# Designed miniproteins, single chains, continued (2): the designs that were tried, part 4

Each design is a single chain, and the fold is of that chain. pLDDT is the mean over its residues in the fold that is shown.

## One batch from the design tools (miniprotein)

Design m4107
Fold by ESMFold2-Fast:
Structure m4107 (fold): chain A 85 residues (1-85)
Amino acid sequence: MTREEIEEEIKFLKEHRQEILKQLEEARQELENSPELSPELKENILRQIEFAEELLKNVDDEEKTKEILEEKRRKAEEARRKALE
């Protein structure tokens, strides 16, 4: 991924911070009200929500936000690699 793409994501997060935080809260509530979901799927979704919340808390620190986004992309690439096995 290019440096420009990371900068665009940081800008998007800053511009839509309040909207995204509201969506994360709604997603957390939906997760709690979904007893039909497997424990593994619930844990996976919860981890994603918690990650996004942490990212938004640090969005004003561009250097830290960039580091978090780069780490997430590495983990996503590893997950994709495992899915292809």
Scores: mean pLDDT 73

Design m4108
Fold by ESMFold2-Fast:
Structure m4108 (fold): chain A 89 residues (1-89)
Amino acid sequence: EEKEIAELIKKQFEEYKKLAEEIAKLTDNEEAKELAKELVKLLEEGAEAAKKLDLEKAFEIAKKADKLWKELKELVKPEVLREALEKVK
């Protein structure tokens, strides 16, 4: 069960990392680009924590990532988010 939960968490971090990478490429907003790059690094660290079965660290990173996601969504145009989502399908 713990290994199964860790694998799901790792997959979620990897999927969100791909989305953040696409947003960084598509956005014209410099603040959004920097925030997306910061989020990419954090999500990569979260995936590594989940891979090591360090769920406490993975959840702590998820909390930080959620905050950055909230800030990023305020800076990114809806059409950019839509296009990024389509590219990671």
Scores: mean pLDDT 84

Design m4109
Fold by ESMFold2-Fast:
Structure m4109 (fold): chain A 98 residues (1-98)
Amino acid sequence: MEKKAEELVAKGKEAAAAGDTVAALEAYGEAIELYIKAKEYEKAKEIAYQGMLDLGLSEAAAEAVRQALAYEFTGEEIDEEVLAAGLEELRAAVAARA
């Protein structure tokens, strides 16, 4: 299980470096889901944050994704304004490259 998640992270990084935002998001998303299923929530948050940065998104977008995952897993307080801004930036990045 963990090796498959690591392979997906590597695939995501390679796709991001190649400018394939859609393939990178798909690979990172699958890796995050596998870490969630393994109950490795800190690793899932770390990969989400780093994946957004690898895609050239802002720290605000990366933090918004990390906070959304933290809220779902641990009930940590979420900043809805940061989340909304990050999601809009992510949607714009996907739409521009899809």
Scores: mean pLDDT 70

Design m4110
Fold by ESMFold2-Fast:
Parts: sequence; structure tokens; C-alpha cells
Structure m4110 (fold): chain A 93 residues (1-93)
Amino acid sequence: EETEAARLLDEAVRIDYKLKQNKATLEELQRAQDLAERAVSIYRKNLEEAEKIFKEDPTVENEARLIAYTILYSLAEALLQRIKEGIEKFNKE
């Protein structure tokens, strides 16, 4: 569900904030990766559905929905990339 993806993303963002302060543990980063991957999966599905709906019915409302999910998917992908980079640094040490 949409609300579930938002909760997953919020928790992952809180761990990313700890990463920026060098306070995140490897366990927290691994948890954040799982949460971010799940959020990415949900937003990708929502984006694909919104794109299909917009192609069939190009209304202002359907365009706004497409734009919103494009932004959410991009933010979730960027967060996942940062978390993966954080984990890689721990694995080298």
C-alpha cells in the first residue's frame, strides 16, 4: 500500500540521517537497505500503473499522479544508492 511505502521510506531516511552523522551501525544500514528496496519496489509499481493510466486517459489529475510517483521513485532510488555505498564502506573495513 501507498502508506506502507511512505513508512518504509521514512524509517530508511532516519537511518540515512544517522549515516550522514557517522552514527549508523552496519545492522541499521542493512535494515535501511531492506526498507528502501521495498519502498522502491512499491513506487516502481505505482509509477508503471500511473504511466499506463496517463496513456489511456491524459487528464491533468493523471499527469499530476504520474509526476508525483516519478519524484517518489527517484527519491527512493537515490536513498537506496547512498545506503548501498555506506554498506560498501563498512565491508572494506
Scores: mean pLDDT 84

Design m4111
Fold by ESMFold2-Fast:
Structure m4111 (fold): chain A 83 residues (1-83)
Amino acid sequence: MSEATATLTVEATPEQALEIAARAAELLRKAGIEVLDVTVTVEGNTATITVKGAKKGMSKEELEKLLREILEEARKEVDEAAA
């Protein structure tokens, strides 16, 4: 079983940052990834979202790439909904 961590830094309100984190966790679970941790830190207009996941049968490098892609997709979906 591989474990990996990915981080997204984005300009967002605290509410948007929490929506991105929640959507990312949902997308991770749909992809069959065990969500081990989700951390959201907001400083001014900058949000840092960190996710830690585990998946059997996937390399750490592949899992890290997938975590990054899911964070970017979650951010895009929340941005589109707010527009």
Scores: mean pLDDT 82

Design m4112
Fold by ESMFold2-Fast:
Structure m4112 (fold): chain A 98 residues (1-98)
Amino acid sequence: SSLEKSLAELKEKEKDLTEEQKREIERQMRVAELFRRLEAAGLPAEVWERLRALGEEPDLEEALRRARELAEELRDTDPDAAEIAELVAEHLEEQLAR
């Protein structure tokens, strides 16, 4: 994703980063790794595209809000995809709490 490329470029400049900036980069990389695993799960293209968009959202609070909305929307139509969206929301919430 474009976010993963940006994070890789920032990691190359790690020596010039503050501890706070390093922690934020590590947090965003963990979110990107979760999205990579979900991409491999063989979800419907529409759901997969929406989950990828969450990984490209630089605002983690906005990404969490969208993940929760996606889970609610999918609950009645695709409960398996809703569970994955809920897992994404839980992961983002955990990252924001750190």
Scores: mean pLDDT 69

Design m4113
Fold by ESMFold2-Fast:
Structure m4113 (fold): chain A 70 residues (1-70)
Amino acid sequence: AEEFNRKVLEIERELGPEFAEVRKKYPTLPEDAKKKIAELNKKMREAVKNKDFETYRKYGEEIIKVAKEA
């Protein structure tokens, strides 16, 4: 449990700057992009429950990509 939490925090630290940019841009994103990001956030929470940090990172990167392409 603690090992998984540490890996999640490491991923959050690595992706933090990109997520900060996404967070600032989020209110101005098209509804399609917001829906996709919400779906990916749900999948990230499921990955945390399954202790799958690789899938957590993957969906985090997808969120960044969706925001950049919007």
Scores: mean pLDDT 76

Design m4114
Fold by ESMFold2-Fast:
Structure m4114 (fold): chain A 55 residues (1-55)
Amino acid sequence: SAAEAARRAGLAGDADGAGAGAASSGHTKYQQEAGNRVAAGDNEGGAEAAERGAR
């Protein structure tokens, strides 16, 4: 189902789903440390840098 695949791709929410899922999955100590490096450095830092660099 191409329409469903496209909708899921648009609503993938990797950062949101990964963050919420990691916190609720119970892999807090293992995924939280790895997720923190990726989310804080790439997601949050990248988004903020892009906003400031957007002129």
Scores: mean pLDDT 48

Design m4115
Fold by ESMFold2-Fast:
Structure m4115 (fold): chain A 64 residues (1-64)
Amino acid sequence: SEEELKLTKETFVEMADLVADYVARRQQLRRTLDDSSFAIAHQQLQQDLQQQSNALLQKMKSKL
């Protein structure tokens, strides 16, 4: 349906924004932290991205 298409497009735009924020934060961490501290902070950042992306996809699936 047209509603499903709109929901899909909106979901992927939000996904793109999440990924862009992740990239920006990763770059900032890389500039400010040593390798060991970066590894820990980056793992936490990746976990946050995974949780947010999963929630977004689940929200989309629940409305389809």
Scores: mean pLDDT 86

Design m4116
Fold by ESMFold2-Fast:
Structure m4116 (fold): chain A 69 residues (1-69)
Amino acid sequence: MEFSEEEKKLALELLEEEQRRSLRLFLTTGAPPLTRDELIERVARRLAEETGLSFEDAREFVEELVKES
């Protein structure tokens, strides 16, 4: 599947937002930070809802972005 630049930009923004949220919760509440798999799942679900992609396609795309980060 070919991902548009708009979908890629959205995925990166969602990834940064969820990472920032996880860090903030850790610093303010002492809750454990999100695991890599939990982060990928959250971003993939949000990306799927925003773009209409399947969860599986969104998850694979987000996993590749996380590997490059």
Scores: mean pLDDT 77

Design m4117
Fold by ESMFold2-Fast:
Structure m4117 (fold): chain A 97 residues (1-97)
Amino acid sequence: MEDIFRQEVETALKGVKALLEELLAMLDAGEDPRSQRAVNLLTAAMIYASLAAMAGDEKAREVLEHLLRASQAIDNGDLETAREHLRRALKLAEEGL
């Protein structure tokens, strides 16, 4: 990958990491995953992951897949599965840096 695309990918993955750390901290504190704040954090993380994935980053693609699964789990009321997918997405974002 060219230097400019790698820098864009790293910036996007750093954004995903920060957003997921905040989202997981909120959920661990017992905040509602369907709150506007939680939805905004997850949506922003999906946007950053999508940008990095469109730039050809395989780790970002896997991050996006886990974020989509977390969103589905939240819609189904499965908070434990949602948290596991968010933790996996965070780990993959860190591995992509």
Scores: mean pLDDT 84

Design m4118
Fold by ESMFold2-Fast:
Structure m4118 (fold): chain A 97 residues (1-97)
Amino acid sequence: KKIFEELKKRALDRADYLAETKGVEYALEHFRRQAELAEKNAEIAKKQGKSPAFYYYELAAHHYAIAELYRRMGKVDEAERHEQLAKEYEEKAKKIE
């Protein structure tokens, strides 16, 4: 619970920072790449017999950041999809923790 709230806060703060300093599209690409890395790390953890819960929390945090960035662009449908995906990863992490 505590680790996820910290990850989410850090992701949202980073999204805000990158959007303001480098633009919203740059921030979106950054978090898309971070989500891809977290997915890969979750798969590696499972193959090694380790819990993927931490990486599912990272995925949830990254998708919340992507959703916020889409809202700033006025892309409400995309924001809603990424919020749903974030909730799914958060629940998946909680069930295996």
Scores: mean pLDDT 88

Design m4119
Fold by ESMFold2-Fast:
Structure m4119 (fold): chain A 80 residues (1-80)
Amino acid sequence: SAEQEQMHKQAEQIIALLREAAARETDPFRRAVYDGLIADLQALIDNKASPETIEAAIDGVESVVAALDPELAAEIRRIK
């Protein structure tokens, strides 16, 4: 569906932002958090998760990222 395609594209864009953040991150704990968020979102895309499931996962990613990097969280909000 168009909604599923749109949510998958949003998740892919967010994964790209998280990958850029992980590549710049020097703290191994913070990097592990980004790597985990990337893996979780990628698994949902690969498993053809519903738009509702992906939206909830993106909201969860935004909440975690807001505690680590408020500017990155704002970029995620602009994709949603």
Scores: mean pLDDT 88

Design m4120
Fold by ESMFold2-Fast:
Structure m4120 (fold): chain A 83 residues (1-83)
Amino acid sequence: GMLDEIREHVDKAIKAAEEGRLEEAYEHLVKAADLLYEAGMPVEEVIGMKLRAIGLVLDGDTEGLRELAEEMLKKAEEILEKK
């Protein structure tokens, strides 16, 4: 399902960030953000997350990338687990 696909991209983003592969982490965060948009997240929030990811990559902030990835997963659970 969509939640499992978002989780896969979040997990891959975290692993890539921890291994210092910031471009791969960014790519997976962008895919997660696109899936969040499809799940019903407002476009302004999706754009905000993508811009945050760019800034964190430019700063080399691996901890920030991990925190953003975890935030994206939490948002996906809130949107997709709402009955």
Scores: mean pLDDT 87

Design m4121
Fold by ESMFold2-Fast:
Structure m4121 (fold): chain A 96 residues (1-96)
Amino acid sequence: MEIEVELEFEGLSEEEALAALEELAARIEAIPGVKVVGLEEALEETRENMARGDGRTRLFVEADGSPEAIAAIAAAAYEIERKHPKVGVTLHFFKK
């Protein structure tokens, strides 16, 4: 199952945005049956977008589709929003 993780950064520096993205990616990578895809590309997109005044990026995740994995990904997103109130996280679930 492919999951698109969309992040929005409101008034954050590039360093703060990159740190939040890396923290979210690390939390997701720690979940059994889940893999972050293209983290380096997401970091580069974040740098480019932030330089243009666009506080958005996308991170792609592959999960086994288990309820436990999905719940853990949602919990990771919630914890990032809780720790970083200026970061919004939206999860898009693709069936195929």
Scores: mean pLDDT 83

Design m4122
Fold by ESMFold2-Fast:
Structure m4122 (fold): chain A 87 residues (1-87)
Amino acid sequence: VEELLEEGERYFELAKEALAQGNKEEALRLFEKAAELYVKAYEARKDYRGAAVVYYSLAQIFDSLGNKEKAQEYLALADEYAAKAAA
């Protein structure tokens, strides 16, 4: 679990670096990889609220970078995990 979080953090840092260099498409791809690893780590802990927060953050990133369709898709995933956390 900690290895997944560490790998996710590495991808997140790479994504921020790509974004700072103007590589928006690469940044979005790296943010998606980071989110996938974070979600897997949170799922392993049965922390579905944590997984939901990750997808909410990813949706905001995609929205801010102009990809409204992907932002809506990730919001839907966040809502699914939030519902699972509430059950």
Scores: mean pLDDT 83

Design m4123
Fold by ESMFold2-Fast:
Structure m4123 (fold): chain A 81 residues (1-81)
Amino acid sequence: MSNIQNQINNLQTQIDNLNKKAEEYRNMAEGARDVAKAASPETAAVYRQKADELEKMATDYENQATSYQNQLNNLINQYNS
């Protein structure tokens, strides 16, 4: 494969991995919030805090994926002439 194709493949793999991590963390956060809805007030507070942490991690992965997506788009546009 060309060097450019290898760079595109590597960026796409990184984006896919980051998006999967973001989705995993979003799903874990939803699970934690569902537990909180059914729990005692004390337990609910703990799970709400965990959900907030998980959502922050998901957002960080989403932001990283967006950065790599921009790099991928720039690379494709540069060599698509």
Scores: mean pLDDT 86

Design m4124
Fold by ESMFold2-Fast:
Structure m4124 (fold): chain A 99 residues (1-99)
Amino acid sequence: ALNRIRALQALAEYLREKLEKYSDNPFYKKIIEKVKQLEEEAKRLGDEVENDPSKLAEAQARIDKLEAELRKIIDTLSKNPEFQEEAKELKEMLDNILK
């Protein structure tokens, strides 16, 4: 549903904002760029579905991919001690979007 797309967009935005304090680190800089791309993709997808709800069915694969990519990023970040608390919060937020 449109609500799920917008929730994924908001999650990507929040993740990007949390990562900005680490932007001087090359590892985090690459992740920030990927998260920014996912945020932009979610926004475009949300706008497309909002303007034409009939596109939701064809958009489902893109929603699933966006969700999987965000989960993969959060799981990767959870391995870093400095981001473990934020990663746990983000994972709980993502799981709540999927219920």
Scores: mean pLDDT 83

Design m4125
Fold by ESMFold2-Fast:
Structure m4125 (fold): chain A 56 residues (1-56)
Amino acid sequence: MKIIKLKGVSAALAAQFLNTFGPPGTEAEALEEENAVILKSGPLEAAEKLREGLDV
């Protein structure tokens, strides 16, 4: 399990985006109270790159 920090995008939107567009095996959960997403499975590097595109 890994935590991806967000700059300003909604945690719920970020988690949904990662689950939709992430590589096979990506499982992400919103952590709204910390403005972050928990990556339960899948490659962190790919998830981070997708997050950077969304969280500008």
Scores: mean pLDDT 76

Design m4126
Fold by ESMFold2-Fast:
Structure m4126 (fold): chain A 100 residues (1-100)
Amino acid sequence: SVPTGEELIKGLDSARAAMHAALAANDVGALRAVVQLLRQEAKEISDEKLKAILEKLAERLQAILDRYEADPSMTSEEAAAEVDKAVEEAKEEIKKLEEE
């Protein structure tokens, strides 16, 4: 049940796609579910550096979601762009750990 860095990156791409679909549907429950699944996955990671990357990503995604819910001027497209940035930065951090 310990994922490889490549499996984690694929999981992040799936999470991104799920968040995009939820934002397009304005399904806040689905957005919250994706963040919760990432937090649960982070708890199962034994590598402290990989765990920290996923925990940081989950916190960033939660902050984006909280702002999206609180700010009626924030579009789903703006929220999606911030999700993409957070996920891409996390993927880059995972890749750098695998190269070390």
Scores: mean pLDDT 84

Design m4127
Fold by ESMFold2-Fast:
Structure m4127 (fold): chain A 72 residues (1-72)
Amino acid sequence: PRPSQAELDAFAERLRALMLRGYNSTDPAEQERLVAEVRALVQQMLAQGLPREELEALVREVQAAVAAEVAA
């Protein structure tokens, strides 16, 4: 049914790592590959039964954390 807390934590950590790599990349081809990886992770979470609203909230939380880290 729903992903476990450990799976949600692993997803958030992986998403954060991919987003940080994206912010540091200057290669458009690498950016496209990273976007595809993020999309695959999102689809995996939805397929595992995570509600869209919870997934969106988690993604926004990770995006905010990455933006704060990049701005520092």
Scores: mean pLDDT 80

Design m4128
Fold by ESMFold2-Fast:
Structure m4128 (fold): chain A 76 residues (1-76)
Amino acid sequence: MMTAKVMDLFKDLRGRPVALLEGSEELKVGEVFESESGARLRVVSARGTLAVAEFLDEADAEKAKVGDVLRLVSKE
């Protein structure tokens, strides 16, 4: 099953919470990952196994931390 690890957590130029992800396989724009805490992130930019993902609910950003392993739940 495809997974991605949270490598970093930051805010974009618009102040929105985003995560840097490293996938077990190549990551693609539009893929949605979920943490064990229920936080969901959508990939908005990808290059090979590295991606920037945005939180679907900005309030879920407080539930995510560096080192979390996310599972792929939706693929376009």
Scores: mean pLDDT 81

Design m4129
Fold by ESMFold2-Fast:
Structure m4129 (fold): chain A 83 residues (1-83)
Amino acid sequence: MLDWRDDISLEIATLEIYVAVLKAIEKNRKLPDEVKKLIDEFQKTVDAAIAALDAGDRQTARELVEKARELYKKINELIKKAE
């Protein structure tokens, strides 16, 4: 089995892909300001999760990954409603 660092690293890698997708959507579509703010918060949360992982703070890294996942779901729901 992967250790905790490898497990969180794989989750963060997935979230980095999500950041790239959301940034592509933002550049190609007019999004409401509330969605743009959530995308910014999502990117900052992913960056903070990477920093926590690098610092060896497993609990903070996990909590930030979970927060990022919830932000991503909210952003996608709002983007779908804006279509």
Scores: mean pLDDT 80

Design m4130
Fold by ESMFold2-Fast:
Structure m4130 (fold): chain A 55 residues (1-55)
Amino acid sequence: GTREEAVAALEELGRQGRATAEASTALVRKLGFTLTREPRSADELGTMVVLGRFR
């Protein structure tokens, strides 16, 4: 997936009130992203995705 797809998917989880670290991390991994570290919160994951801190 693209970074733009990941950002849109995370925003959708936020709109649904379902944005947890676990759900957000699982979603971006399902979209094909490899994270450089385990995020501590959905906000930290969002920052990592926006800044491109993934493989």
Scores: mean pLDDT 69

Design m4131
Fold by ESMFold2-Fast:
Structure m4131 (fold): chain A 62 residues (1-62)
Amino acid sequence: SDLEEAIRAAAEGDSEATRRYAAPVLARLSPEQREALERAITLAAATGDAERGLALARKAGL
């Protein structure tokens, strides 16, 4: 899914791929869900751990 690819790209430090995958997902989400996804992406990027980002997104109902 684009969500999973965005979080994975963020963990790898690929900011361009993160934006490409995240853009269509963010366009469909509510503001609250958008903030949750942005937190998940930020966590993945900060830690280099896609699984941590994915776990946070899943906990937020994404």
Scores: mean pLDDT 87

Design m4132
Fold by ESMFold2-Fast:
Structure m4132 (fold): chain A 81 residues (1-81)
Amino acid sequence: SKLEKIKEIYKEALSKIKDEEAQKFLEDVFLQALLMLEDGVPKEKILEELEKREAEIKASDFPEEVKEIMIEAIEKVKEVI
């Protein structure tokens, strides 16, 4: 299912991130996406929210390597929904 694929993307990304603040941020992104899918929010609106979260990551002070992992995970979620 889409939910199972999203959870696996999250687990894979989380396994690569040691920064606790980045882990928490990514968790909030994934929980929001899962909630929006469960509530029947249109795909277009979910994609808009994910793009907003990617912009927040790019503007953050997280290390570049961590940003790359987080953005890759969000891009994979965008492909699934």
Scores: mean pLDDT 86

Design m4133
Fold by ESMFold2-Fast:
Structure m4133 (fold): chain A 86 residues (1-86)
Amino acid sequence: TQGLQDQQSHGRQLAGSLYSSTKSYIDEKGKSLSPEVKEEALKIVDEAYEKSQALFDQGKVTEGLLTMIDGVGRAIDLVDEALEKK
């Protein structure tokens, strides 16, 4: 029980850091993006964060972290692809 609580706490902290860093990245690059691309990238990372928190609440720490990492990767790929097509 204690070990799972510690893992959940670390998972939430890591997911929160990834979320904040990714939103900052999208905001910085968003100055060169269409509003539609920026909105979609933000939606991807927001949904990934919400899903990761729900998984952490269920004790599924690894699944929660993988969900956040997947969302971050998808959002960054969307932003980077849009920038490369300029």
Scores: mean pLDDT 83

Design m4134
Fold by ESMFold2-Fast:
Structure m4134 (fold): chain A 94 residues (1-94)
Amino acid sequence: SLRELVEETFKGTDIEILDIEEISPVSVRVTLKKEGLNKEKAKEIQEKLKDLPAGVRILYGDEIGLEDNEMVVYISGTLEQIKEALEKLKELLE
């Protein structure tokens, strides 16, 4: 499942997964927290993910009433595309 894929991707990292919502079989919303995450870094991550086959949209916490170290990531695509986007997201947050 998309939930299991997200949980496995971020397992053992310093990235805290606050919520996972499977919007559809091909779309997931992940709310995450990372110490030191800021608006500039969130924008950089969004820019670096734009060229992936998966559709990725990031909303930084202050834009949606979350805390400074939190963001929401929407990912849509095939299972393989979503996995690729999650692995790249993890790399960029490390």
Scores: mean pLDDT 83

Design m4135
Fold by ESMFold2-Fast:
Structure m4135 (fold): chain A 84 residues (1-84)
Amino acid sequence: LEEVRRLVEEAERLAEEAERADVETAKKLYQENKRVTEEAIRKALEIMASGDRETASEAAVLMLRARGALERAEEAVKKKEEEA
């Protein structure tokens, strides 16, 4: 669970950096965020399948946070591309 939490925090940080970056840097950060988010979701699903109820609940919350971070990074790239 701690590994998933760290991956989610990294994804959220990458999304924040993408929002502040130029379009080319934001695209690179989005690709890295996508990789980190996919790993976090995969690990969270494994925990949900084999963990106890409390651990599965925490993993589900982390999975939602990871998806939110990916969406933020994607929107940042879209806005910057439209403004360019």
Scores: mean pLDDT 78

Design m4136
Fold by ESMFold2-Fast:
Structure m4136 (fold): chain A 91 residues (1-91)
Amino acid sequence: MAKEYEEKAAEYAKEGKYAKALGYYTAALALRLGFSKEDAEELGKETEELMKNGVTEEDVKKFLERLLELAKKQGAPESTIANFEKVIEKL
């Protein structure tokens, strides 16, 4: 599951579709953080829909912040959260 999302993210990034690539990458990260498959897939689809309806940089940042807060709420380890924050900063 996570690997499939990472592959799709890489494909969309090569096409210059960064918002969609970020969505798939975020879904893969959610799975690695211990989110359920359903929640991770929903987050990915929501990011894709944001792209279709005109995503702004602010919208993308708010979405990622929401994902990070959900990870904290689920009790993800501090090391996992720190790694996720580093990934967001590189995007």
Scores: mean pLDDT 69

Design m4137
Fold by ESMFold2-Fast:
Structure m4137 (fold): chain A 72 residues (1-72)
Amino acid sequence: SMAERRQRLLEALSKSSKDLTDAAVEVARRGNEATAQRAANFILASSKVNEAAGDKETAEYNRKKAEEVRAA
């Protein structure tokens, strides 16, 4: 029961991560170096949540977006 509720919460958080990642990328693009680093760290943290939920596809997507932000 509790484990199933936790798993559904993690899946919901993972599925919403793309919208949050898009917002973080926009913040990074318009901000300074420190802002971009914080945004990349946020996206990487989201990828760890996605992995914990078993959503490897979204985790890989977010890792790639974090690398793109750091490379800019």
Scores: mean pLDDT 81

Design m4138
Fold by ESMFold2-Fast:
Structure m4138 (fold): chain A 69 residues (1-69)
Amino acid sequence: PNHPNLGTTYNNLGVVYESQGKYNEAAESYQKAFEIYAKALGPEHPNTIAARKKLEDVSVKELKAIIMK
């Protein structure tokens, strides 16, 4: 039931949220994209690796946003 196109949708949502500075929402979207890609395509697939890197990057930005409140 996990379709790779759904992973692409969540990845695109993450990009939109990240561009808006909504790092918490971006992290949640990239996390869902990563989980869907990993389950549908495997952990070594380029889409899975890309989603994981996006999640790592945005998690650092989310932490900075929380600390700098």
Scores: mean pLDDT 78

Design m4139
Fold by ESMFold2-Fast:
Structure m4139 (fold): chain A 70 residues (1-70)
Amino acid sequence: LDEEKIKEIEKLLEKSKDLTESQKKGAIEAIRSGNPVVLRVVKHELSKAIKDKELREKIIELIDELLSQL
């Protein structure tokens, strides 16, 4: 997986006030798994949890780019 995109997602997740530290860590670990089923689940959970529309859309776009590589 693209490590630069994963780091960008991690930085964007850190900006979110809607997620706990445990949720942020869990999301990054799931993304690092490289499992497309797990990435789709994380994408769905983050789309529900993140209230900031611009931040949410940017994170989802990056996850979709990672999914396109799998």
Scores: mean pLDDT 83

Design m4140
Fold by ESMFold2-Fast:
Structure m4140 (fold): chain A 70 residues (1-70)
Amino acid sequence: LKEKGEEGNKRGEAVLKEVRDIAKKATPSEAGKIAAEEFKSRTTQMQQDLKEEERNAKEKKKLEEELKAA
């Protein structure tokens, strides 16, 4: 559980760093377009991962509350 969350965060940061490195090599206008297109694509993937994390977090909280209520 911890490993999946940490890996997801690390991958997100790595992708953002790669986009920044690519943007630095382009002109300001081109950098903006490249960053926006890649960011949109990666953001869609991240949103799916975040939805999965949210489900797992809610399920874990519910189980912990039920255990305390028992």
Scores: mean pLDDT 67

Design m4141
Fold by ESMFold2-Fast:
Structure m4141 (fold): chain A 103 residues (1-103)
Amino acid sequence: MDQKKAEAKEKAKELEEKLPTAPPEEQPRLLRELAQAYLILGEYDKAIEYAQRSLALTPPSDYALQAAAYTIIALALLKQGKVEEAQQYFEQSLQYYQLALQQ
């Protein structure tokens, strides 16, 4: 395992241990960080699952966090060869980034 994957594995473990006791307002961010860690580890289905869980708990007005989660889903789908699905999520991510810049 290279250095980045070793760090991602340790980060995923730390986040999974922290998540159950984290304040509700911190859970969307921690779930997104978990999704990013699993993306680095090549665990694409887990990356998508945690990113979707982050989106479900993210306030509708937190456009930056929504955009970040959609980017993770898009990258994971692209890595799985699901190009058309990935493109739709990239377009959604760009829309939310544009909304975030207006805040």
Scores: mean pLDDT 86

